Designed miniproteins, single chains, continued (5). Designs and how they scored, part 95

Each design is a single chain, and the fold is of that chain. pLDDT is the mean over its residues in the fold that is shown.

## One batch from the design tools (miniprotein)

Design m19283
Fold by ESMFold2-Fast:
Structure m19283 (fold): chain A 62 residues (1-62)
Amino acid sequence: SMMDEVRERLDEIVERTRKHVPEIVPAVERARDYILSLEDPEQAQAALDNVQRFVDSEIAQR
């Protein structure tokens, strides 16, 4: 399902965050829990894309 794909991608983002910017892992894990609570797959995907951009930006600043 689309939500299973969202969960898989969020797990990858958490792992990448843990490797590169471990200090923001709690914030990313909270975002993961929130996104997985969304009933609308389109809203979940948009929120996922926002989290991905945020993590990528944090990594790029280091």
Scores: mean pLDDT 85

Design m19284
Fold by ESMFold2-Fast:
Structure m19284 (fold): chain A 100 residues (1-100)
Amino acid sequence: SELEEALKKIKEELEKLLEEIRKEYEELKKKAPPELQKELEEYLELLEKTVEEQLKYIEEEAEKTKDVKKAEVLADIALGSLETAHAAYKYVLEVELKKL
């Protein structure tokens, strides 16, 4: 169905962005002291859990409403939130690394 195809695309887009963020953080981790490496690992785990919870919410709402547009709007909010969180934390981490 159109809804099933939309949900598959939403999942793929969120998982792809999360994987790109993970790769960037692994590169930053190579330059980080041990305490910052641990903080990075904990933050990645939190982001992964947040994405899983957001996907579950989108799927549950889509099943209740059968509204493709609502699912797409919720996905756009989730993607924007993930991008913003990543940009903010990456900036803070890069500032801390420059002090070393």
Scores: mean pLDDT 82

Design m19285
Fold by ESMFold2-Fast:
Structure m19285 (fold): chain A 88 residues (1-88)
Amino acid sequence: KEENIKKAKEYFDKAVSLVLKAARERGDEETILEISKLSTEYDKAVNNKDYDKAIEYAEKILEIAQRLGNQEAVDYAKKAIDYLKKAK
């Protein structure tokens, strides 16, 4: 359903915002670039209806959130993945 994709994007964007903030606070330029690339690739995957690739990129954001110790971003990334799986 279109609603599942919309919810996935909402939670993905919240997770991305939080991990970008955390990476910027650390001065971690490599992680900032990685997050920006994953965000762009996620949007391309969703636009192509490649939900398997969108899940892959959301899982990479989840890994970054876990590495940065940002539990709120972890929770949002997991919600995004759940909604993407419902869209398949």
Scores: mean pLDDT 88

Design m19286
Fold by ESMFold2-Fast:
Structure m19286 (fold): chain A 81 residues (1-81)
Amino acid sequence: MEEERKKKVEELLKKAEELEKKAEENLELTREYNAKSNELEAAGNIKEAMEYGAKAVAHAVEATVNRILAEKAREEAKKLE
């Protein structure tokens, strides 16, 4: 029983780590798209700026979802310890 719990904890922590990496990747994309959106807006390319802004928002939402899922996995692992 104890060994099975330790294995489950290890799997949950690995899952949380993978989800954290996905969240970080999406946050980086959010920063890149926001920077591009701001650049395009400054250049007067409002339509393209809005498109990049929308992409930034989409990736920000995905980052938040992955972060929440990672936190839940870590919480579940802690309850098994």
Scores: mean pLDDT 86

Design m19287
Fold by ESMFold2-Fast:
Parts: structure tokens; C-alpha cells; sequence
Structure m19287 (fold): chain A 66 residues (1-66)
């Protein structure tokens, strides 16, 4: 539950920051935010495949909001 709460907070922050980066035209920054989230989720104990899917979802949500 605590791990799930931390993962959800990281996810929401990543969507917010990636959206800001994309609105500013900073694609490299958006990619770095997504890569950082992947690494943070793996560090929290998520399987690599699940962490990767969540990272891809962040990018997709940020693109829709940008």
C-alpha cells in the first residue's frame, strides 16, 4: 500500500512535469522524466515490464495534455 501510494505520486508528478516539458517543446526533458520514472519504479520493486508500461502511459498522457 505504501509502495503503491509512492508509485502513484511519482506517476502524477511525472505526468505534470512531462506535460510542461512537451508544452515548452523540450522533448529531451520529457524523455528524461519518463526514464527517471522507470528507474524509480524499478527501485521501488516493480517488475521491469510493469515499470516500462507505466512509463509509456506517462508519456502518452503528457502528449494528450500538451
Amino acid sequence: SEVERQAEELYKKAVEEATKALKAGDIDRANQIVADLYQQLVALGYPREEAALRAVKVLNEAIKKA
Scores: mean pLDDT 87

Design m19288
Fold by ESMFold2-Fast:
Structure m19288 (fold): chain A 90 residues (1-90)
Amino acid sequence: DLDAVSQRLRDFFDSRPLGLSASEVAGLLLDEIAATDDPAYRESLRAILYTLLDMMGLSDLRDLADAAVAGDRAAQEALLAALKEAEKAR
């Protein structure tokens, strides 16, 4: 249900502080992915994470993002560190 997924995404972002950094947004996306059992919602969150990586010039890290989404803690930490470094360069 695309409408339910869209509403869930809106509720997720509406509940967050203004002015979040890319690494903070990625951390929240990974937490939400880990908490959900809805495959459609998980895929929407992954698509947003990929868009964030593309915007930060980190498209080559999609395999790392997939490992992070799968619950690899080392991959999650490495992904967040890469986003933090990209934030400093901007």
Scores: mean pLDDT 77

Design m19289
Fold by ESMFold2-Fast:
Structure m19289 (fold): chain A 95 residues (1-95)
Amino acid sequence: ARARIEAIVAELRALVDEAFAASPEGRLSLAQFEAIVDELKERFGLSDEERELLLAAARAAIEESGRPERLLSRVQAEQVIGEFEAYLLAKALAE
């Protein structure tokens, strides 16, 4: 379980880093983040619940910022990744 969680989180981080490197403004839209999550779901077989948790966390980070552009910063994306890792680890421990 732990090795799989580490692989999922590492790939999520790599995909997010690539997307930020390709973004001239250093921001990600929710649609860009959703595409990353869908790629991760395809590669690792994430459940619909795990996919929705990632997207809900991203939406919450955007809303909490109160910024009109409604884009994820790198700091917000890092927070979303951290929350997802904590969720997967807690779920594995409850198993």
Scores: mean pLDDT 81

Design m19290
Fold by ESMFold2-Fast:
Structure m19290 (fold): chain A 113 residues (1-113)
Amino acid sequence: SLVDEIKKLLDELRKVAEKLATAIANQDFEAFDKYLEEMRKIGEKLVEVASKISDEAKEIVEQTVERLLDGAERMKETAKKEPENAKELAQSFVETTKRIIDLLKKEIEKIAK
């Protein structure tokens, strides 16, 4: 089902967010940039699948993906300015991303009926 495909892509999104956080904690900005591109590609696939469900599903997925990408970029910028806080920033990003993904899963299940 399209809902199952979205759930699989959301799990992939969660895993790449954890990789982004690990890269930040290690101050490995080259690895971060590679994982950010991976997150962007997963996000594009999510939007494509969501568009097949409804315009409402597409909109909420687009907004959520933009929010996660913006959060990742802000985490990188802050870690560069405050490297002593990199591990705490990484942990906060993972926890926030998991919550956002869980909320999106519930909303997509409601929309898909």
Scores: mean pLDDT 90

Design m19291
Fold by ESMFold2-Fast:
Structure m19291 (fold): chain A 110 residues (1-110)
Amino acid sequence: SILEKLDYAIKLFEEAREIARKLGMPEVAELLDEAISYLKEAKQAVENGDYDKAIELVNKAIELVRKALELFEKHADTPEAQKAIELLREAIGILNEVKDELQSLKEKRS
């Protein structure tokens, strides 16, 4: 469930990154590439049972994607940019659910 949610968030980031590249926004594509990298590392942390590291990495990805959102919103004059904003907002929602589930797993370990 958590791993499936992380995979789906990665897919949403990859779609938004492709939109950034098509719109000529390389700075946004780089932010999303870094966020994707953090989520892939978060998946490995979850698989290793390192829930503290997974939460930290998810938080780093959310910070980067919020910066990407701000840049897309400054240039939201195209349907493509609006779609990217929708994808990233959905991904943030999923990542907040992942954080809640990881926190619950930490509490059960104690």
Scores: mean pLDDT 88

Design m19292
Fold by ESMFold2-Fast:
Structure m19292 (fold): chain A 101 residues (1-101)
Amino acid sequence: LQEELDAIGGNVGALIRLAKKYEEKGDFDKAIKLYETVVKAFENAGDYRGVGLAYYNLGKIYEKKGDLEKAREWYTKASEYFKKAGDNEFAEEAQKKIEEL
């Protein structure tokens, strides 16, 4: 994982693509670490929409793991950041995910 992170050099798009590949393989712990790195990158950039998207994907991963409490926590954070970004459509989608848990 660290070797792969170093190879990408903090390119957020590449990190997201790699995280999705690990999620597809069921390697949720690696996908989580990648999305945590993506969150930090978007926070440093002041990209609230990007932070919201990364939190939303963390919610989906924890939902797939069966950790519904953590899934709810991440979807809640995603909704907050989408609202902060003015992205009401994605904020509503994240809230809908919480209601379905």
Scores: mean pLDDT 82

Design m19293
Fold by ESMFold2-Fast:
Structure m19293 (fold): chain A 92 residues (1-92)
Amino acid sequence: VEELFEEGVRLFKEGKYEEAYPLFKQAYDRLVKEKGLTDPEAIRAGVYLAKVLYKLGKKDEAMRVYLKIFFEAAAQGKLDEVVRINVEVSKE
């Protein structure tokens, strides 16, 4: 799953959003299943998934991914962790 995510990040940085999308979706789905929605790696994959959806013009879908992560993290008292990961992704 880490290989899928890292390849997705490479493609995203190259502006190849249509190619990055399925990799981020697959990585996110697997990380959520294996580690849970609020795991740091799952959050990072979800943030990239939302960003690529936004770049592809799928703004409503991007918003739904962000809100799902935000509300679940808030419910578990992990909102600071989501903010930290989002900032880290923004610097990459």
Scores: mean pLDDT 79

Design m19294
Fold by ESMFold2-Fast:
Structure m19294 (fold): chain A 95 residues (1-95)
Amino acid sequence: MEELIKKAIEGIKAGDYLLFKFDLEKGEFEILTLPTQAALDAAQDEVLAELEKAGLIKVENGEVSTTEKGKEWVEKVREKVEEIIKRAQKEYKAL
């Protein structure tokens, strides 16, 4: 947990984009620090492909929709994502 927060703060200081990725096999969050919008877009496309293969989303005619399985996952992870963001913001302000 603390390592994720430190990585987020370093990325923010560097002016990088942050992507919060959920590892479906481990049930854990990973943070990716991405130096450009193009790198962020590419990483997001890979995450969307993984989520579709896992049955959590559907992509039809360029529109992304969440499946029932995906809705259950969002509810389970929502509080953890919010906690990580709040902690990262608080620690950044303390600098």
Scores: mean pLDDT 70

Design m19295
Fold by ESMFold2-Fast:
Structure m19295 (fold): chain A 74 residues (1-74)
Amino acid sequence: SLEKELAKLALEAIEAGKSAEEIENLVLRFLIENQADFTDPKIQATVKAISEALELLKQGKREEAKKILEEVLK
């Protein structure tokens, strides 16, 4: 599903050591290229989870950020 691919993209970018800004740009590009429906509750929930993960990443809480995205992938 698109929302799980998005969460995986964000998780892999955190693992690769990308900054929160770089990950935000990757996420936006993915959503545009895949013509994501922003009214889809699953897409909205995943975008919210990514925003929360990126806030933790900015605080240096990389493992906690990853855990949020891993929950989306279950």
Scores: mean pLDDT 86

Design m19296
Fold by ESMFold2-Fast:
Structure m19296 (fold): chain A 90 residues (1-90)
Amino acid sequence: MESLIEALIEDTAKILGTTPEEVREWLEDPELAKEKLTPYQLEILERTREAIEALKNAPTAAQEVGVALRYIGDVLDILRKQEEEKRRLS
């Protein structure tokens, strides 16, 4: 459980271009993130928060894998929307 939560925080930090420590601060106080992150990055942070909460409520490895796959899918969808917006402005 804890190792998957740590992995999600680390991956979120890489995607957002920050440190795992700053991601933890933003998860505790989302108001701090609103001033530093774009709307797409805020949505990624929210998906991370939801995934962590779901992992806490997933007592089996199969459910944990399901949460991780959903998180990956959600992040990819957000990144796809951002890419589509950039393509329209290119």
Scores: mean pLDDT 78

Design m19297
Fold by ESMFold2-Fast:
Structure m19297 (fold): chain A 82 residues (1-82)
Amino acid sequence: SKEGVEQAELFARGAVSAARRGDPATAKAFMEAGYKYAVQSKSPEAAKALRRAYDEVQRAGHPETAAAMREAYDKALEAAKK
């Protein structure tokens, strides 16, 4: 749904903001929440927004936080396969 895509994009932006202010725990939590909305929307666009979020954090100079965000995304993706 459009609403699910918008929520995933909102959480993706929130994760980037949290990562940039030095809050990796909140960044990770926002990625997990954003993934839930991406699954509900069944939209490749929502998933792409979450992937762009950890790539942006990596480019912003927070590689460890970006790795944690990517790990949260990958674990949520694996859980959805079961």
Scores: mean pLDDT 81

Design m19298
Fold by ESMFold2-Fast:
Structure m19298 (fold): chain A 69 residues (1-69)
Amino acid sequence: SRARASALLRRVSELTGRSVASLLRHTGLSQVGLAETLLASDADFIAAALALPLEVAERIKELTREHLA
């Protein structure tokens, strides 16, 4: 759902200090595409791809589960 993807990415934006627009530009993905990628990827991949500490990537995985599962 686009609405669930949007809600997730706003939470990721708040957690990381990066705007949703910046996250989409960095990854080259749509909101739904980024949300699906976060759901499918492990925390190590998210940490590397977004240049984040592993602890933050683990929190992103938790938020992804809450919003999309």
Scores: mean pLDDT 84

Design m19299
Fold by ESMFold2-Fast:
Structure m19299 (fold): chain A 69 residues (1-69)
Amino acid sequence: MAEKLLKEGERLVEEAERYAERGDVERAGRLMKRAVELFFEYAKLSGEEGRKKFDEGVDRISEIGQRMP
């Protein structure tokens, strides 16, 4: 189910944000990379709505990256 890809990606972004907050940049980066891959797969399966969700996910990841040490 495409929805599970989105949910897992969002979960990984939340984990990445927690690791970034604690200064664990390597783990945060690894989790963000996996989240982007999941959002991309969701976008491929979910058409226009999937593209919107992908853009939103990437924007959130970019924002977290700007806040990392």
Scores: mean pLDDT 77

Design m19300
Fold by ESMFold2-Fast:
Structure m19300 (fold): chain A 100 residues (1-100)
Amino acid sequence: MTTWVPATEERKKLLKELLEIQFELAEHVMKKKGIKVDPEVVKESREEIEKLLQQRIDEGKLPSLEDIAKYAELLAKEAEKEGDKETAKRARELAEEARK
């Protein structure tokens, strides 16, 4: 029962860190591949993520720790593929922290 409230706060913190890692990796990949992204498209993508998070909160349905772990594992694999060992390590650590 006490683990429900700490898990909720931890979940929000882990989700925020996951999103930061995701944005960082996406920017590195786009720069590496020479992809030019419209600033309006970037803004819309960020707004969509914020809306999704708010919708889940309103529904009383936060991202599970397992979902966060799965996304972190995906980011780690992608970062490893791109040669970004630092981002890959950070994403792997986040996945391990989320799997409890």
Scores: mean pLDDT 70

Design m19301
Fold by ESMFold2-Fast:
Order: sequence, then C-alpha cells, then structure tokens
Structure m19301 (fold): chain A 89 residues (1-89)
Amino acid sequence: SALEEVRRLVEEGRFEEALRLIREVEEAGGDASELWRALIRGYIEAGRLERAREVLREFRERYGEEHPELVLEEEVDLGVAELRRVVLG
C-alpha cells in the first residue's frame, strides 16, 4: 500500500521521496491524510522538528477542515517533542 511504502521510505530517511509519493496520491485524487501523518511522525522521530512543523502546516492547510482531529493529534505530538528539545537540550 502507499502507506506501507511511505513508512518504509521514512524509516530509511528518504523523506523527500515519501513527500513525492504523497503528492502523487493526492494528484490521483486519493486521501493522503494518513500518509502526511506518517511523514510528520518520521520527521519528529528523526529530531527534524523545524521540518516537521513546516510539513504539519501544509497538512493543516490541506486536511484541517475534513480531519481536524488528525491535525490536533500531530500538533500535540510535535508540541511535546519541541518542549522536550527545549527542556532537555
């Protein structure tokens, strides 16, 4: 599935390729909300919090009206990671 492929690319650090696949799914008329979430979580886990914030902003613009609960979940996860970075160094 596209989700399994995005998760694989993210685990391999191939974030730009994952983003291209997400855009291809969207261009084909697919719902990519779970793919965006996998990408955001991958950036968080990699400690790339600034990039995670940028990607989350795009996710919110695209899916915030249809999936406000999914956007909120990613906002909370990123906020916790950003706070941990500030507090722990």
Scores: mean pLDDT 87

Design m19302
Fold by ESMFold2-Fast:
Structure m19302 (fold): chain A 86 residues (1-86)
Amino acid sequence: SLEHEKLAKKFAEKALERGLVKEILEPTSDAQEAEERAEELRKQGLGSIVVRNEENLYTILVLEGEDGKKLLEEFEKELKEIQEKR
């Protein structure tokens, strides 16, 4: 959804501003593939956020350490709250 994409971009910008981006993975045109790859990274204990770029491609930001994991938790909490708002 547009709300999800806006929130992801906001948190990607926060991660970049705070120096919490460890790696930026190669973009894909498949949003589902990007989310599945991000989930796999999260299962390995890495914070990750999927963001749509200006070319309508989806990239994954791999986040640094425990602060990156906390930022992911904040993102997931706000995403859940937005999904409750009609």
Scores: mean pLDDT 81

Design m19303
Fold by ESMFold2-Fast:
Structure m19303 (fold): chain A 108 residues (1-108)
Amino acid sequence: MEEMEKKIEELAKKYGLKPEEVEKRRLLALSVIVGAPADTKTLKELAEFLIEREKDTNPEAAELARKALEYYEQGKYDKARKYIMEALRLAAPPTLDRLEQEILDFLK
């Protein structure tokens, strides 16, 4: 876990991003591969991240993420996960970018 924190800081410096942005991309990469997170706090954070990331480039994915957040606020976590998975299919292709692949290779 501490090694991952150091890797996130390293990647943030390498790609000119904030560590928090690299962590959000790690969460996105993991969710594309293993599905929507079971932890409800992480599910909310992922929904908020997708809304911000996709609002201008992929408004359909952002709208699905907003619906997921609405269902999360209603306590309908299974429905929230369904909408997050639909948003990920539009926003995050199954093929990860170089940064996201580098994060996953470190996790192995």
Scores: mean pLDDT 70

Design m19304
Fold by ESMFold2-Fast:
Structure m19304 (fold): chain A 87 residues (1-87)
Amino acid sequence: SLEDVVKELKEKFDELSKAPEEEIEKLLNEIYEFYKKQAKKLTPEEVELVTIALLSELKELKKQRPEISELLDKLAKEIRKVAEEYK
């Protein structure tokens, strides 16, 4: 369900907020791959809602961990690119 997808993404972001530097790239890739996989199973409207939620979480994490802001911005760009495929 959409709710389950959003909940799992939030849990992954909570893990990312606490992660040591050496795990960050792996966790970011896990978030990206999860999003891509779920997008294929969702309606275009649901993809838009998940994308908005995901981008909001990235923006919030950027405030908490400014040192990884470039990696977060890169993920945000890739997320937007995937979302454009569902318009």
Scores: mean pLDDT 85

Design m19305
Fold by ESMFold2-Fast:
Structure m19305 (fold): chain A 86 residues (1-86)
Amino acid sequence: SLASVELSFEKINGKTVAIGRATVAAERERVKLSLFVNGKLVKEIEQEAHRGEVLVITAEVEGKAPVTLVAESLDSGDRRTATLDL
């Protein structure tokens, strides 16, 4: 199951980057992280996560738009969402 899901922004070389992070409570779990900008899927990754590991997904965003991170455990079906308005 998912333990934490967090979304933040950073400015790098004049570009705004959305940074999504997720952790799991189980020893091993398959996790899918999806980043949406203004409701559109812009990046998705699927990885095996271990307890104490932080999974990271990043995407550049243009202008001011809501960004949503969806984290889903493929083993448990646990799904969590974090949203930030830029």
Scores: mean pLDDT 84

Design m19306
Fold by ESMFold2-Fast:
Structure m19306 (fold): chain A 99 residues (1-99)
Amino acid sequence: SSAELEEKQKKTGEDFLVEVFKSRLKQFGLEVTDDDSIEEIKKKAEEVLKAMDKEIQKALAAGDLGRAKILEGLKELFKIAAEAYIEKKKKAEEEKKKK
């Protein structure tokens, strides 16, 4: 049904964002686990964002506007991915409180 297709699309989008977040953290030598607190996850995300900002500034300093624009787009995608991961973690923690 149409409703099943919409639910499947929403889940696919959420799973994609989770994978984007994990993959990008791994590229910077970081890992996120189920034992990480929301505060620890935010700290790891901020570390990646700072590293990405440094790469963007290097591209701008080199006059590579195309690379800078691509990196800015990847940074915005990572922000969305980080927010999705944090919300998923909040939901999981609330479910654990309902013992």
Scores: mean pLDDT 80

Design m19307
Fold by ESMFold2-Fast:
Structure m19307 (fold): chain A 68 residues (1-68)
Amino acid sequence: SDKQKHQQIVDQARQLMEQAAQPLLDRYPELRPAVQDGIDEEVARLSTLSVDQAQQRLQQLQQQLAQQ
């Protein structure tokens, strides 16, 4: 279903962002609230997008984080 697919994309994006932030948070744990707020904001935005738009955004995040 579209709802299930959309939720999977949103969940994958959250996991990806949390994993990518982990080295930063290991070094600067005081940044956790700001990082978590940023992730929550991006997840909220993904939840308002269509399934196709959310999938494209997830691919963009994967590409951006792979280059860092």
Scores: mean pLDDT 85

Design m19308
Fold by ESMFold2-Fast:
Structure m19308 (fold): chain A 128 residues (1-128)
Amino acid sequence: SEKAKQALEDLRKFASRYLGKPLGNFLLGLQIYIDLEVKDLLKTGRILFAPLPADLPENVIAYAKVGSNIIYLNPKYISTDLNAPVTELQLDAVITAVGFALGFKPSKEDKNFNEKGEIYLTEEYLKK
């Protein structure tokens, strides 16, 4: 969807201002942004963050399903310390996962994207 693609680009531009800022400020700012600017793109309500399922590989930073409002975060990569400065990798992982929740689909399939619409975001994937 062109609207979903534009929303993802606007979201990335918004998120870039939080690089090096406390993680808690980024997550709060992101939730406010979603509630005000992109909530109409969510079929099932607000975006929810949950811990990564234990059966997924340790190198997965975040897990998302296209069109699902639930994003799974790996606490080894995305610290629970809300005062820790946000890294570029953390911004890219969270924003990419939010994009998939909003219904954005990659234009080229990757080995980390499966036929069920699930995406396993790794550092290698995000650097490409």
Scores: mean pLDDT 73

Design m19309
Fold by ESMFold2-Fast:
Structure m19309 (fold): chain A 79 residues (1-79)
Amino acid sequence: MKKLARLAAEQIRKAIEALEAGDRLEADIHLSFALMQASILKQMGETETAELIFEAARAVEAGDLERARELVERLEKLL
């Protein structure tokens, strides 16, 4: 469980890095993996962790990279 959430956090960090580099396609690929991992966590009953991942992914999609970093830091503190 915690390993899956950590992998999702890593995917969001990679998506942020890709957007900062101007690579939207690479960012979308990393977000797809993070969203898949969040869906699995939600199915396992880890609703709060999954919701943080969904919120961070939405922040990345909106280009709000500061908000995305704050949410990833909150997620990492739960792990």
Scores: mean pLDDT 85

Design m19310
Fold by ESMFold2-Fast:
Structure m19310 (fold): chain A 77 residues (1-77)
Amino acid sequence: MKELEELKEKYRETLEAQAAKHGKELSEEERENLILQGLAYTAHDPEAARKLFESVLSEMDEEEKKEAEKLIEEHIA
């Protein structure tokens, strides 16, 4: 589905932008794994996916975290 690909792309961009802005850089594999795990859990349990993403977002700045949460919530739950 294009919507799923779009969500994955937006989430990846958000993670990249926040990591770069705060001097934190995730490897490409780590980034993809987090996105894939989140999306996989979303298909089975949206609340579990939300918790997974929250653990990643807690290490980011408040403003960036709010943007990432908005993207996840609008597309996943």
Scores: mean pLDDT 55

Design m19311
Fold by ESMFold2-Fast:
Structure m19311 (fold): chain A 68 residues (1-68)
Amino acid sequence: ERERQLELAERAGELYREILENPTKEKFDELIEVVRELDPSADEEKLRKMFINRLKALGKEIPEELLK
């Protein structure tokens, strides 16, 4: 269980770094899935908005498909 949680956390960090370089819907969706697996009580819509707002704050271009 603990080992799986660490693997998921590492994957989430890796995906977030990849998204910071080149945001795509596929990577973004995978990040949300991994984070929700780490915290099943997390609201998907709130997670999406949080990450999108962080990307915007960093001056990243957000693909239109991620805003929907």
Scores: mean pLDDT 76

Design m19312
Fold by ESMFold2-Fast:
Structure m19312 (fold): chain A 73 residues (1-73)
Amino acid sequence: GSKWVLKVKGMTCNGCKVKVEQALSAVQGVHSVSVFLDGTKGLVLVEGEASQEALVAAVKAAGFEVISAEEVK
């Protein structure tokens, strides 16, 4: 499966972290999501068979901005 590292802006609270985790976990093919808060930015690790487009769309639908998205092989 694909591994993704997303940097998300606007995750400043634990409630925001939960919303992003739930949005990404609802994407078909996502197996695991881990969210870490780094000041005003969040680091999100995603594992699964999902596309970059689907992951970015899910984060935007949750009300957050994706700063960067990169696939780890």
Scores: mean pLDDT 77

Design m19313
Fold by ESMFold2-Fast:
Structure m19313 (fold): chain A 60 residues (1-60)
Amino acid sequence: SVERAAELALKLLQAFEGKVDREAALRFIVRETTDPNMPGRPPISEEDARAGFEEALRRF
């Protein structure tokens, strides 16, 4: 979801003081949500990851 992507992106922005590459952050969000040990949780799409990153920038 966009909200879950925003939460992950906000944590990355806070950890790196805003000094994070957008494409690297988006790839991280998608990879973190494709956990094979959570079959009931759908992965975040690239579109949701981008929307979440934009939302995180507004909150950061």
Scores: mean pLDDT 73

Design m19314
Fold by ESMFold2-Fast:
Structure m19314 (fold): chain A 93 residues (1-93)
Amino acid sequence: MQLSAAEISALASDEAALRAALEATVAGTGARVGPVAILPDGALGDLSSPSREGLEAAIARLREAFPAIRFSAIRPSLTRPGWYTALFFLPRA
């Protein structure tokens, strides 16, 4: 189910609420939501998973729920061997 621009903007003003919504969206994929930084133009954060396929599934769900969300390329974690990471940016509507 797709979130409205107003719902996304409200979430992007509250780090805890946004993080909870992101975590709920990726539940069951094995991906974890890292810390989220609220910026004037949107929210910046990261996803991580020991499974590349799990991370790809989480990214697909987040793109469906948050159509404006942007992701970096998936890359191996520099700090946690065997894990994959992707950065995300969710712009304010």
Scores: mean pLDDT 78

Design m19315
Fold by ESMFold2-Fast:
Structure m19315 (fold): chain A 104 residues (1-104)
Amino acid sequence: LEVPDNPQLDAQLLLGAAIESARQALREAERQGNEEAAEHLRRAIEHLEKALEALQRKDYEEAIEHVERAIEHLEKAEKILPTPSARQAIEMAREALELLRLAL
């Protein structure tokens, strides 16, 4: 992968997009009454938000840990209730993780 000109900004944008996609997946899980998928999506969103906060403080190690925890919960949610939004959130979170590792 080509190193981006501003990996921190790119990671912030990807994390924000991942949060929005995860929220869309959460709305779908709640609409279907899938409590297990909804719980994992809420935990994933919490970790993505904490990753964004850590990144704003330039704490790349803490941001990486939170993104990894978010991906675990997103993958569990996708296995329970596969949605395009959950898949997009996983893809964007993984891309953000790669950029954060480059910035470290």
Scores: mean pLDDT 87

